# Designed miniproteins, single chains, continued (4), part 67

Each design is a single chain, and the fold is of that chain. pLDDT is the mean over its residues in the fold that is shown.

## One batch from the design tools (miniprotein)

Design m14463
Fold by ESMFold2-Fast:
Structure m14463 (fold): chain A 70 residues (1-70)
Amino acid sequence: SSLEELKKRAEELLKRADELAEKARKLGLEAANAYKNVSVEKAEELLKKMRELLDKAQDLLHEATTLQAK
């Protein structure tokens, strides 16, 4: 594949990772608000969803880094 195709693929993966990270940040804020309302179980649920999105973002970042290294 051309270097341009690999660069475009890496940029697309980085954009997807940024999108997932932004969604994770919003869930973190919702968890903080739930905690303030003494809703520990709801805060934990939101934090779990946040971690899942961050894990997906990390996988996409790893894939993008691998493409940029090759």
Scores: mean pLDDT 82

Design m14464
Fold by ESMFold2-Fast:
Structure m14464 (fold): chain A 84 residues (1-84)
Amino acid sequence: SLEAEVRELMRRLGEVISKAQELADKGYKEEADKLIERINEAVREAHEKMRAGDLESAVRLLRQAVNEAETGVKKLEEKAKQDE
């Protein structure tokens, strides 16, 4: 169901936020904060679509947000490993 897809995508975004917060504590605060801000904006937009009954648009928005967020946090994690 679309509701199940929304839940899974939200879970994945939450995972990225947790990783970004850890990276902020390790000295990558500016880059981590920007990533979290982008996720929060996408979540707000998705909630607006869900409130309007447009679950398809919400899922589409969240899928894009997850792809961008997971890519962004992975690059930041790789940068942090190189700086060790």
Scores: mean pLDDT 88

Design m14465
Fold by ESMFold2-Fast:
Structure m14465 (fold): chain A 114 residues (1-114)
Amino acid sequence: MSIEEIRERVKSPDPEVRLQGIEDLALQADNYPVEDAVDILITALKDPDEGVREEAIRALGGLVLQNPDIPVAVLQRARDALLALYADPSASEELKALARAAAAIIDARIAQIG
């Protein structure tokens, strides 16, 4: 699937279609510019559907683990977005725990680069 097809899927009115778009992005992340993949996932962290937000958190964590050379500026944007979700009063405790875990993965990567 092209990144343009993923961008169209994540705009679908159907949360199941948006969720599939995030899963497809995560599965084929190495086929796309990492900054574009991260920006799509950061947008998905603000999705009205909790399942879409959960998959976006998992996809960000996996992408960071799989891309050792990801730029620090991209890592910082992803971490800040996850911390914003963690601070969101509408997010469930389970979603906040996932966001915190993913942010910790990113913080560990930033520490390894410094």
Scores: mean pLDDT 83

Design m14466
Fold by ESMFold2-Fast:
Structure m14466 (fold): chain A 62 residues (1-62)
Amino acid sequence: MDLLARRIQRLTGLSPEEARALAEKVQELVDKGEYEKAIELLRSHGLSEQEAADLVLAIRLS
């Protein structure tokens, strides 16, 4: 969680609190197998498709 939130903060420029909230939502979507929604959510916060896909893959492999 903390490592994911820090990575999101670095990629998006969100506050620590906003990055943590986004990390929690992304983790929930990945845990449910909703990978496309997780990528879409990350892209809506300024990540490229490749950055979002790489981050979702990293979560799946953790």
Scores: mean pLDDT 82

Design m14467
Fold by ESMFold2-Fast:
Structure m14467 (fold): chain A 67 residues (1-67)
Amino acid sequence: MKITLRFSPFVDKTKVAEYILENYEGAKILKLSDTELVVEVPEDKVDELIADIQKRFPGVGVVSVEK
């Protein structure tokens, strides 16, 4: 599953990417830009990751989830 996340100006992009890589086994960073992170995550972890990131980094929005 590919998840596209959008960053608000107050979000530390590097901390978001590092948190995902440290806490979600099998996660891969496909793209990291100034405004967006594209991450590939196992299908069973998608909902957990989205909920966790929204709680820890309230400035992050979900743009898309692709199978």
Scores: mean pLDDT 80

Design m14468
Fold by ESMFold2-Fast:
Structure m14468 (fold): chain A 65 residues (1-65)
Amino acid sequence: EDGLLDELRSLLEKAGVPEAEIESLISALRAKDEEKVEALFAKIAPRLSSEEREKLSDLIIQILN
């Protein structure tokens, strides 16, 4: 699980997502707060390429399951 969170952080940092948004998403994922994760994903997604969005979605699914 920590390895997936590290990969998610690296992806978002490379995509230029603000650190505050990255920390909010990681906090929500650790809390297993799916509703908050979905809301944060919607805010972050416009900053990402289609490839980055797919990778982020896959990481979120793996972390929550």
Scores: mean pLDDT 83

Design m14469
Fold by ESMFold2-Fast:
Structure m14469 (fold): chain A 118 residues (1-118)
Amino acid sequence: GPEVVESGGGTVKEGGSLTLTSKVSGFDFSKSSVFWVQEIPGNGARGVAGISADGKKTSYADSVKGRFTISVDHSASTAYLNMNNLKVEDTGTYYSVAFSADKKLLVAGEGVKVTVTK
């Protein structure tokens, strides 16, 4: 069935970089928008980055603008979140969410942990 699998989390020092990867299967990824959501224990979840199905429109939370870049490879059915100049407040569990408007289907992964230390 439809699924999303994230990878690329880990522990990094402040100022470092990580790339999160989201592999999408079981539906037409070329017709899907993708969002990355950060969950912070005790502080809830927030949208971090988004990209439209055609790859032409991106959106970012103000706190990550200029530091994070979202991209997609439709041939690989993969979305990426390139995270540069990481800050301690970027620590959290990152979930990838794929949305297919044609199918009215939303699929979320189990999340990947990112820890940023001083």
Scores: mean pLDDT 85

Design m14470
Fold by ESMFold2-Fast:
Structure m14470 (fold): chain A 68 residues (1-68)
Amino acid sequence: GEAVLEEALERLERLTVRAVLGLISVEELQKEADRLLQEVRESGASEEEIRRFEETVRRGLAAVKAAR
């Protein structure tokens, strides 16, 4: 539900910042993002919540690549 989505988004944001700073690889960020997406899907999230998370992952990965 919403609480799982919010926690996953917060964790994704922290991971994205670490990737921008070069502390983790883009590959590790993708792996962790995929795991968080699975947790969101398993929480019974709506189609809208899943799309929001997927969009945030795509934007985060694009930002990391642009920063490097």
Scores: mean pLDDT 83

Design m14471
Fold by ESMFold2-Fast:
Structure m14471 (fold): chain A 77 residues (1-77)
Amino acid sequence: MLEATNRVNKVMLKIREELDAIADSYGLTEEQKEFVKTHAAIKAREYLVKNPSATDEEIREILLKTARETAAQLAAQ
């Protein structure tokens, strides 16, 4: 079986431009962009462990939602 980390990383590669665009829209630094990506990956992995039947589309939605929420929080600091 594919590990949760491998599945999340595969989806992240597909949506890399969308993740970068989110961070850029909030004026984040390169270090903050890496934090957003790392945090989104952690949350997506946690979801996939609890929901092993989750589709790549559901993983994508969680990654994008978490990235937007994290970017907004960092920009407000």
Scores: mean pLDDT 82

Design m14472
Fold by ESMFold2-Fast:
Structure m14472 (fold): chain A 81 residues (1-81)
Amino acid sequence: VSEEFKEVVEELIALLTGARSLGLEPLSEEELNLVKRAYVELLDAEPDFKPPAASEVPELSPEEVIRRVREKMEELKRLME
């Protein structure tokens, strides 16, 4: 697992945690399944991995949260090829 993959997964999980706290669901069911798969692969490769805390989510508008989730999801798709 690359450090880039780990960083993208960590940031995406933090952003999705923030989105969920705001009642937002910016990803499709298929995309959520891809995120779950990536997280499992990360945990399997790095057992010392610590998930980011909800407090690490920056103060963002709902629109900015959605935009950043979409950006990181596209990065994850490229890395999961």
Scores: mean pLDDT 73

Design m14473
Fold by ESMFold2-Fast:
Structure m14473 (fold): chain A 82 residues (1-82)
Amino acid sequence: MGDELAEQLVREAEEAIKRLEELLKDLSAEELRELAERLRRLAEATRERLLALGASEEAARRAQEAVERLAEKVEELAREKE
């Protein structure tokens, strides 16, 4: 179950990245920076939670990396708006 949840999170993060400009077009640079900071904190917590739910270290790491990549893309959008 944990590995399946981790894989689902990776897919959801990848879909969010593809649609970031459309989903976040109305957010200010400041709001995007706040979102990126929250996503980085979520990425750190995601690995711990997935491991607690029985995910393998590999699956939990992939999910953490996917959320971190999403945060990086949000930060790139924030910088572009400045």
Scores: mean pLDDT 82

Design m14474
Fold by ESMFold2-Fast:
Structure m14474 (fold): chain A 65 residues (1-65)
Amino acid sequence: MTDEEIAEELAKKYGLSLEVARRIVERAKNSTKTDLEIAEELAKEYGLSLETALQAVVDAKQRLI
């Protein structure tokens, strides 16, 4: 699955814009931070609930394997 396909599925599943979903995939792929730290940053940056951000980050990482 491509990074773009993962972003499209996350956007649909979590009710996110495609732009936000792409950013989640990018951070999940390239960040050395913990899932929780990435989720906290994304929740603050995009006004997401921490629960939604954390689920999306974990889901993205599972799809990037």
Scores: mean pLDDT 84

Design m14475
Fold by ESMFold2-Fast:
Structure m14475 (fold): chain A 82 residues (1-82)
Amino acid sequence: MDALDVAAAREKSKKAVDELVKAGEISEELAEEIKKLLDKAEDLTGLYMVVIYLAVEITANPDDEGVRKLLDAVVKAIEEAS
């Protein structure tokens, strides 16, 4: 068995992006950028690049609850796929 289902983690992360943009908690522009990064994520390293991107965004805007929720959802998707 592969140690990580990258496709499952990517799809769960994309679903979280769609739910948060629908709720107005993240911008359409951020959603598009994160989806592009997820589409390029072929392995665990690619998925962690998305996590790093979101962590940097939180560092720049620590009160952005939408970005924090998205980071938590992506991390959870990776953990559940492992």
Scores: mean pLDDT 80

Design m14476
Fold by ESMFold2-Fast:
Structure m14476 (fold): chain A 119 residues (1-119)
Amino acid sequence: EIKLVESGGGTFKEGGSVTLSSQASGFDFSESILSWWREKEGELLEFVASISADGKKTWYAEDVKGRATISVDFSKSTLYLDLKNLKVEDTATYYSVAFTTSKGPRLAFGEGVKVTVEA
């Protein structure tokens, strides 16, 4: 069973930064693409960032490009999202997502972590 447990949410100031983490278990990072997605109030779930199974390739949504950094600590089985120069529009519930193929294609979501950015 794939499990993703997020932390690092809360209330932050505009212009500040946040680090979100997701503790992963039940799968192999070498067989998995890891990503962050977010849901803003009244909007659809949107892509934020992803990282390849080897940690060497990253992809970012255009609205966070230059502000977001996705990374993995393989020794801790932890996925991170650093988001700097926070905007009020970054207020959302952030979900870590794992896509793995080791036992057939599977997609797993964490429970989500709320980030609120105050002006």
Scores: mean pLDDT 85

Design m14477
Fold by ESMFold2-Fast:
Structure m14477 (fold): chain A 59 residues (1-59)
Amino acid sequence: MVLARAVEDYTAKSPDELTLKKGELVEVLANVAPGVVRVKSLKTGEEGNVPGSVLEPVE
């Protein structure tokens, strides 16, 4: 399992994106486009796309 943490608050800009709060943990599912990562929130279980720039790897 690949974990990442949101380094800043991110508000979804489209229906395919996920809203994250700073410090939220996500599971990285796929790299779907350059700079865009599909993630699953560990808090809500929701999936969506976010910019890779708002994530940092955990561990």
Scores: mean pLDDT 80

Design m14478
Fold by ESMFold2-Fast:
Structure m14478 (fold): chain A 116 residues (1-116)
Amino acid sequence: MSREELVARAAALAERAAALGLDELAAALAALAAALPGKREVPGHPETRRLALEIEIAVGMYFIARAVGAPEAVLEREIARVVEGLRRLAALPEVDLEAVARALEAVEELLEVEER
């Protein structure tokens, strides 16, 4: 996926998150979309890969929590972890775009479940 496609995807996911009332997630996605054009591409960048994995894990934990009928507070905690991961990605001067793509794919899956 190109940088331009990742910017467009992050922006589109921000609008979807806002429509669901997930304002902190929407703000984090919008910040990432705005920051991506200024970032240097570094394939295999360790911090990007670690943060992307942390986001993927948080989304997985969200799916487990939802499947077992966990309280809203538990779901909100996992979303907060996704938000923090995205904020940290937005702050990095250098990123692995493949890892960013995986993080955005995980966020999209979370939003698809919320839209059902």
Scores: mean pLDDT 89

Design m14479
Fold by ESMFold2-Fast:
Structure m14479 (fold): chain A 72 residues (1-72)
Amino acid sequence: SEKKKEVEELKKKLLEALRNGDSEKAAEYYRKMIELTGELSDEEIEELQLEVALEVLREAGKEEQAEALEKI
């Protein structure tokens, strides 16, 4: 779906901002991502938030922490 592609683009921009140390832009892209998912159920929003958290942990080289979070 179009929204799914837009979420993926925002995720890509979020990770790029994090790599550049731009926490302000990273927060902005994360906020836009959450706003875009406003019609999803609370469970679906939580799953999306978990997916973003896993990507952030993996990008930071914390694969072990990401695997632990996935098992919860």
Scores: mean pLDDT 70

Design m14480
Fold by ESMFold2-Fast:
Structure m14480 (fold): chain A 80 residues (1-80)
Amino acid sequence: MSKEEEKEKLLEEAREKAEEAARALAAGDFEAAERANEEAIRLGKEALEKFGEEAGKEILAAMLEVMRARAAEIEAALAA
């Protein structure tokens, strides 16, 4: 696997894990949310270490966008 292919794979996996965590939180499945969030953080750190600040920033931005899009659903679930 090339460096570029590995970076793209990490970005995609981080997005998927962030979305999984957000969905689990909205559903009240805190165990699944915790596992997905831990994996997303791990992938973000790995990208930062291997590909530098720009790659890490891209992954973190993608994760934050997913979480923010789901924030209203998460807040509604916690309030219900």
Scores: mean pLDDT 74

Design m14481
Fold by ESMFold2-Fast:
Structure m14481 (fold): chain A 78 residues (1-78)
Amino acid sequence: MTKAILNLRAAYDLAREAGLPEIVELTRKAIEAVEKGDYDKAIEYLQKAIELARQAGHDRIVRNLQAALEAVKKEKEK
């Protein structure tokens, strides 16, 4: 399991606990994209999730999603 998947699963769980269905769905799609090696799609889904979390004022979720995004970007650089 990659560090990117671990960070994405953490973000997914946090969004579920907060009751944010759009962010849950975007994070789920990002996990599937990473598992398929489609890092560009994973980055796209994560950026959308970050924007939604920011608009809703969920700063803790924004930080967690940003950590997941950085992990995905590092996987793409390999």
Scores: mean pLDDT 81

Design m14482
Fold by ESMFold2-Fast:
Structure m14482 (fold): chain A 87 residues (1-87)
Amino acid sequence: MEDVIKEAYDEMKKLAEELKKQGRLRLARIVEATFPALMNGDFEAYRRAVARATLEYAEELKKQGIVSKEVEDALEGARALLEHFEK
C-alpha cells in the first residue's frame, strides 16, 4: 500500500476523531465522506471528495460565525478543483 495514502488516511481519521470529541459531528461526517475514495486508491475521486468536503466544511464554519481568509481561500481552491472535475 502506498505510504502517502496511508498517511493521508491516518491524518484525516485523526481529524475526524478530534472533531467528534469536540461535539462537531457534522464537520466530522464531512471529513469522513472522503474516506471511501481514499481507501479505494482512486486519487481523482479522492481529490473530488476532498474538494466537496472542503466546500461543505467551510460553509459549516461560516454558519457557525467562523469566517477567515484561510476559510475563503479554501473555498476558492475547492471550487476550482470541482470545476476541473466537471470537465
Scores: mean pLDDT 69

Design m14483
Fold by ESMFold2-Fast:
Structure m14483 (fold): chain A 86 residues (1-86)
Amino acid sequence: MTYVVRAEGVDQRGIDALVAGGRGAEADGGRVTIRVEGDTVTVTAENAGPGGAIALVGGAQTAALGGGELRQDSDGDLHTLTVTPK
């Protein structure tokens, strides 16, 4: 599975959770790219296993708890997690 997480307006706790999610996907055999720019985080994980997928979703959920909205879209093997400020 390929996961793309795009998160905006994220607090430090959300940034840390998304980075941890990306590391979890990498530890589970995924090819991971993490980009942090201020309060914006992008994580791309290719070939994420089940543990990596759980870690990425958990990171996105944690980021959304900081006052954002989480949306998940799936198109075959591509899963997009978007966190936007409310």
Scores: mean pLDDT 84

Design m14484
Fold by ESMFold2-Fast:
Structure m14484 (fold): chain A 82 residues (1-82)
Amino acid sequence: HMSEKEAKVVKTILEILAEKGRGTPISIDEIYEEVKKKLGDESITKEMVEKQLDRLVKAGVIEKSPEKEGYYVLTDLGVKAA
C-alpha cells in the first residue's frame, strides 16, 4: 500500500517531467527541489524521491538518460500517464 505522501510525490514527479517537455532529461537534484516547491513539504527527502523514481523506471513510465548520468526522461508511456 502506497502512502498518500508517496502518491503525491509520484504525481508531482510526472507533472515536473511533463512540464519540462517531451524527451528533456532532468537531473535528480532538480526533480527533488521542484517536488519540495510544488508540495511545500519539508519532510520530503531526496531518498524518498529516489525511491519513487526507481519505481517509475521499473514501471516503464520514465527511464534513466543513457547520455547523462543522474538524469531522467519521460517515456511515451509516461506522457500518456501524466
Scores: mean pLDDT 77

Design m14485
Fold by ESMFold2-Fast:
Structure m14485 (fold): chain A 84 residues (1-84)
Amino acid sequence: VETFKKIAEIAKSPDPFERDVAEALTLIQVAIMKISNDPAAPAVEAALERFADLPGPERVEIVYETVKLIKEEGLSFEEVLARL
């Protein structure tokens, strides 16, 4: 959760390079979640698919919010999708 929060802060940078780095870091973290069988991975993938048309920084924020809702708030996959 804290890692995704920090990446979301970088995604708000006025520097396009830093925003691209935040997007790359987000995709790397999502890939790690998938190979680790993290229970949040399916919800994160569904959120990225649903919001594919949003700008990169906004998608980074959506990933952070999805991870937060599952890991900190204890919401189920279905509850997270209904809230988004």
Scores: mean pLDDT 75

Design m14486
Fold by ESMFold2-Fast:
Structure m14486 (fold): chain A 66 residues (1-66)
Amino acid sequence: MRLEVTTTLSPAQFTGLVLRLMGIPGVEVRILGDNVLEVTTTLSPEEFEALVRELESIPGVTVRVL
């Protein structure tokens, strides 16, 4: 599964999010630009849905499933 994450986070908060995501087994992160990430996962459908909900709960974060 693949998703695009667009944020309005500060540089420190954005870096923290990147490091958090990179720490998850089966998750790969590519930085597309300032405050924009592409996330590729080998997670189960249930784990993927949980990740999407978690990200959407963060103020200033918008998630688009690709």
Scores: mean pLDDT 83

Design m14487
Fold by ESMFold2-Fast:
Structure m14487 (fold): chain A 66 residues (1-66)
Amino acid sequence: AQKYAQEGGKLYDEGRYEEAVKKYEEAIKLDPNFAGAWLGLAKALAALGRHEEAERYLRKGMALLS
């Protein structure tokens, strides 16, 4: 999970947002309780203009931090 989230972060920093989304989705598949992956997914989706999806996943990530 952590490895895919780190790869997603690097892709996001490179502006490769679609690829970042895929890496964060893989992190979530391995550990659906990994809040960082949900938050990373939300950030990448927001960068793609997919704000409705970003908001849903942001809420999921925030819930896992509580």
Scores: mean pLDDT 84

Design m14488
Fold by ESMFold2-Fast:
Structure m14488 (fold): chain A 63 residues (1-63)
Amino acid sequence: GDEKERLAEGAERGARAAEEAAKAGDSSTWQVAAHEALKAAELSGHPRAKEAARRAEEYAQQA
């Protein structure tokens, strides 16, 4: 698929990893996942990536 779609999928995976890590209480993992999601969103500009990054950032700030 399009590289932008791949980056959007990466951001979604990052957001899911951050969410899972937050529920498990693993702050190191969710911070890394949130950072990767934000980076992918910035590069792709895709709406899905942007939403995923916002969610990941929210989880990271909960630490």
Scores: mean pLDDT 73

Design m14489
Fold by ESMFold2-Fast:
Structure m14489 (fold): chain A 90 residues (1-90)
Amino acid sequence: SKAEELLRKGAVAANQGKFDEAIEYYEEALKLDPENVEAWVLLGLAYMDKGEYEKAIEAFEKAIKVAKPSQLPTLQRLLDEARRRLEEAR
């Protein structure tokens, strides 16, 4: 799908440290499929790598809202890590 292609391009950009470009691809993928858990997770991780922890928290909270119950323990750990990093940065 077009959303899957955008996520792939975003992942390539992120692997190259081009986090702003990766974020743009993930946001475009989420415009096509706003319930895509993987896209919200990748967006949050890219914001974590940029040190933008409040935006990472928002992305992980959206991932949790659209996730299946089996995905919640992993997503809650990511959310807790983002909150921890935000508190350390203050």
Scores: mean pLDDT 90

Design m14490
Fold by ESMFold2-Fast:
Structure m14490 (fold): chain A 85 residues (1-85)
Amino acid sequence: MELVERVIERLEEAIKIAEKSDSPEAKQKVMDLLVEAYREAVRARHLEIARLILDTLSKVMKAKTPEEIVEALREGIERLRELAA
């Protein structure tokens, strides 16, 4: 499904941002990408995908280290792939 592929691509982009910088600005960019992915899932009316993105966003918001952000994003991607199978 094209939506799942686009959402995974955005989460992979967010991982690259988090790995490159541990600044508050990098964390904000990661959160912005997740909000964009959430809006796309809502527009497509895929509530399961939207819920999964919100769970990932919550974990990113609570994360104190770049490692925790990357872990949350990778977990989100894995769950999205399972949902698409």
Scores: mean pLDDT 84

Design m14491
Fold by ESMFold2-Fast:
Parts: structure tokens; sequence; C-alpha cells
Structure m14491 (fold): chain A 117 residues (1-117)
């Protein structure tokens, strides 16, 4: 499988684990969070920002460090840390990597996430 296909598979598997572990209402909140983050990362990518990611897991918790560089706008340069549920953070990590490697595939995944709402 191509790396992009592997990222899409990991994202979908993480979403299905969230669906299995949470109530329909809680799952909808996770899904809304993923859609909002997808829109944000795609907007940063379109603005010319470079995004890099470091993902770590400890027990049931995930930590994602997102470094954003925008040479044309120093105010948009920084680090974002996302911590929480392991499956949610894994889905976010896959989404960031997908946005970095293939923005068109990331848009299709965002649309798929919206279709699950």
Amino acid sequence: MEKVEELIKRLKEAVERLRARYTPEQFREWLQGLVALADGFLALRRAGAEISVRYTVEGDRGRLEVDVRHPADPAATGRMVIEGDRDFVEAVGALVELTRLDPEAAEKVRDWLRSQL
C-alpha cells in the first residue's frame, strides 16, 4: 500500500475505535473536533505553512506536537500541542501527516469525516 493509503487506513481505524468506545453523542463531538482540525490544517497548508509532527503514546493517552513554520508571516510560526485520548490523537496525527503529504487526499478524508456526522 502507498504511504497515503496507510495513513487513511490508520485514520479510519482510529475513528472506528472512537465509535466503538464512546456514546453516539460523545463520538459526534470527537468527529466535530477532527473536522475542525482538518479545516485548520488545510487552511495553514494553503497559506504556505510548513507542518511537521511528532507523535508519542503513553498508556491510553496520546501527545501530538505540531510545528508550524510560515516564513512569509512570522506571527503564524509556532508549536501546537494536542494531548488526550489515544485514538483521537492518533487520528489527528494521521490527518496532519496526510495534509502535509497529500492535501487533496486530506480534503477527501475531511469530507468523509463530515459524512459520518
Scores: mean pLDDT 79

Design m14492
Fold by ESMFold2-Fast:
Structure m14492 (fold): chain A 60 residues (1-60)
Amino acid sequence: AVTAKVTIDGKTFEVTVDGDTVTVKGITGTEEDEELANEYFKRQAAKYGPEVVVEFLKKV
């Protein structure tokens, strides 16, 4: 599994990629922000594969 903290639009999330599974936990911001971030990363993984999320996490 790959886990990293990512800041998007001033809000911090913990993103974990484990095989084909992507999970996002809000560290700062609202529950709504966590849901939006989760949908975003899951959409990226579905469209381009989970490896794209892993590469993004390596650059933060």
Scores: mean pLDDT 77

Design m14493
Fold by ESMFold2-Fast:
Structure m14493 (fold): chain A 63 residues (1-63)
Amino acid sequence: SKEKEVLRARAEVVSYANQAEIAAKTDPEKAREYIAKMREVGEKYPEVRPLADELIAEVEKLL
C-alpha cells in the first residue's frame, strides 16, 4: 500500500540522517552523499519531503 511505502521512506530518511550525522565530523563528503540520498527520497515521496528537508538542515549545521 502507499501508506506502507511512505512509512518505509520516512524510516529510510531517518536512517540516512543518522548516518550523515555520524559521518559529518570525520568524513564530510560521505555525509553529503547521505544528504543527497535523503533529497532523492523526498523528491520521490512528497509526503516525506518536509521531514527530509528538516533533517537535511540539521545535518548541514554540522558541516
Scores: mean pLDDT 87

Design m14494
Fold by ESMFold2-Fast:
Structure m14494 (fold): chain A 70 residues (1-70)
Amino acid sequence: SKEEELKKLILRLIALKLRIIGLEFEIELLKKKLEEGDTSAKKKIEELEKEIEKLKEEIKKLEEKITELE
């Protein structure tokens, strides 16, 4: 049913948003390490920022699908 599909999309949307919050927290911790002179943190920050970009793209697609089902 449309209701079950909508529920699944909303739960997926919430899960992706929570994942982004977790990754943003990791980036803030890595930025502190970078400020302390740990240059290895820079590459990890770039990798996590790319992951956030992919997740934001997935969120946009899910929000479009949710709008179509409403």
Scores: mean pLDDT 87

Design m14495
Fold by ESMFold2-Fast:
Structure m14495 (fold): chain A 59 residues (1-59)
Amino acid sequence: GAEKALEAAARAGGAGDAAGVATAVWESQMLGVPGEEALRAAEEGGASPEALAAGRKVA
């Protein structure tokens, strides 16, 4: 569900996984969650500017 997608975004952000952040943002949007919410979750999880930039490309 949407909550798991946001958790995935936060975890990918904390892990420094730019591709994971992009995937989580895309999956969140497919589940009806705004991409900006997934990006916020990734940022709160510790995402680097590089990982956030990757997420923004698919939002």
Scores: mean pLDDT 80

Design m14496
Fold by ESMFold2-Fast:
Structure m14496 (fold): chain A 61 residues (1-61)
Amino acid sequence: EEVEELIKAAKELGIPMDRVTAERLVELGIKPEDVGLLKDPAALQAKIDENRAKRVARKPK
């Protein structure tokens, strides 16, 4: 239900959020508590990069 939590958090911050966008953000590892980063594209991109790096660092050999 991370998608629904993201939509709700974005709405509370006044950020327009549809389900498709929320689903993509969840896939990129963005949590509801991180939705405020949407106001700062550079910070959002850094968070996405960190989440991708965490996933890659834990891949099985």
Scores: mean pLDDT 73

Design m14497
Fold by ESMFold2-Fast:
Structure m14497 (fold): chain A 88 residues (1-88)
Amino acid sequence: SEAEKLLEEAERLIDEGAKALQAGNYPVARDLFREAMRKSVEAMELAEKLAKEGKITPEEAQRLKRRSAVLYMAAGILEAAADFELSR
């Protein structure tokens, strides 16, 4: 689904951001985590829309929303860590 593709993209962005963070490239890491957060929100909004249109089940929508929330939280924590390093 389109929502699943957005979540896969968010996961890829988190992985790339983590690699940038490990390499000490804090500005790139921060931007990648912020993009992952945006993709997670887009996936959550799309899941809600698809459920309202009857294109996915409410159960599927809740699963996608939970995964979106987890990725958003993970990216947010990592973004905060990168921002902390940039403020030193």
Scores: mean pLDDT 89

Design m14498
Fold by ESMFold2-Fast:
Structure m14498 (fold): chain A 76 residues (1-76)
Amino acid sequence: MEEELKKALEELEKKKKELAKYLKETEGLSEKEAEEAAKKAVERAKGLGEKALKAGDEEGVKKLVEIIKETIEKVE
């Protein structure tokens, strides 16, 4: 599970620019606001993942991986 989470977070990081563009188009954010929102989303995902791993919350890790994959699918 940790390896799956790591891969999902790495993909999310790679898609950060696409996530920012998606947020700009869907939420009507400025370029800068969208970039900041994308950065915060990635940082939050990393923090949640680290917390779940430390707690041994395998179900929490699985749910987070699913959310990350869904986010990546939305932004292509």
Scores: mean pLDDT 80

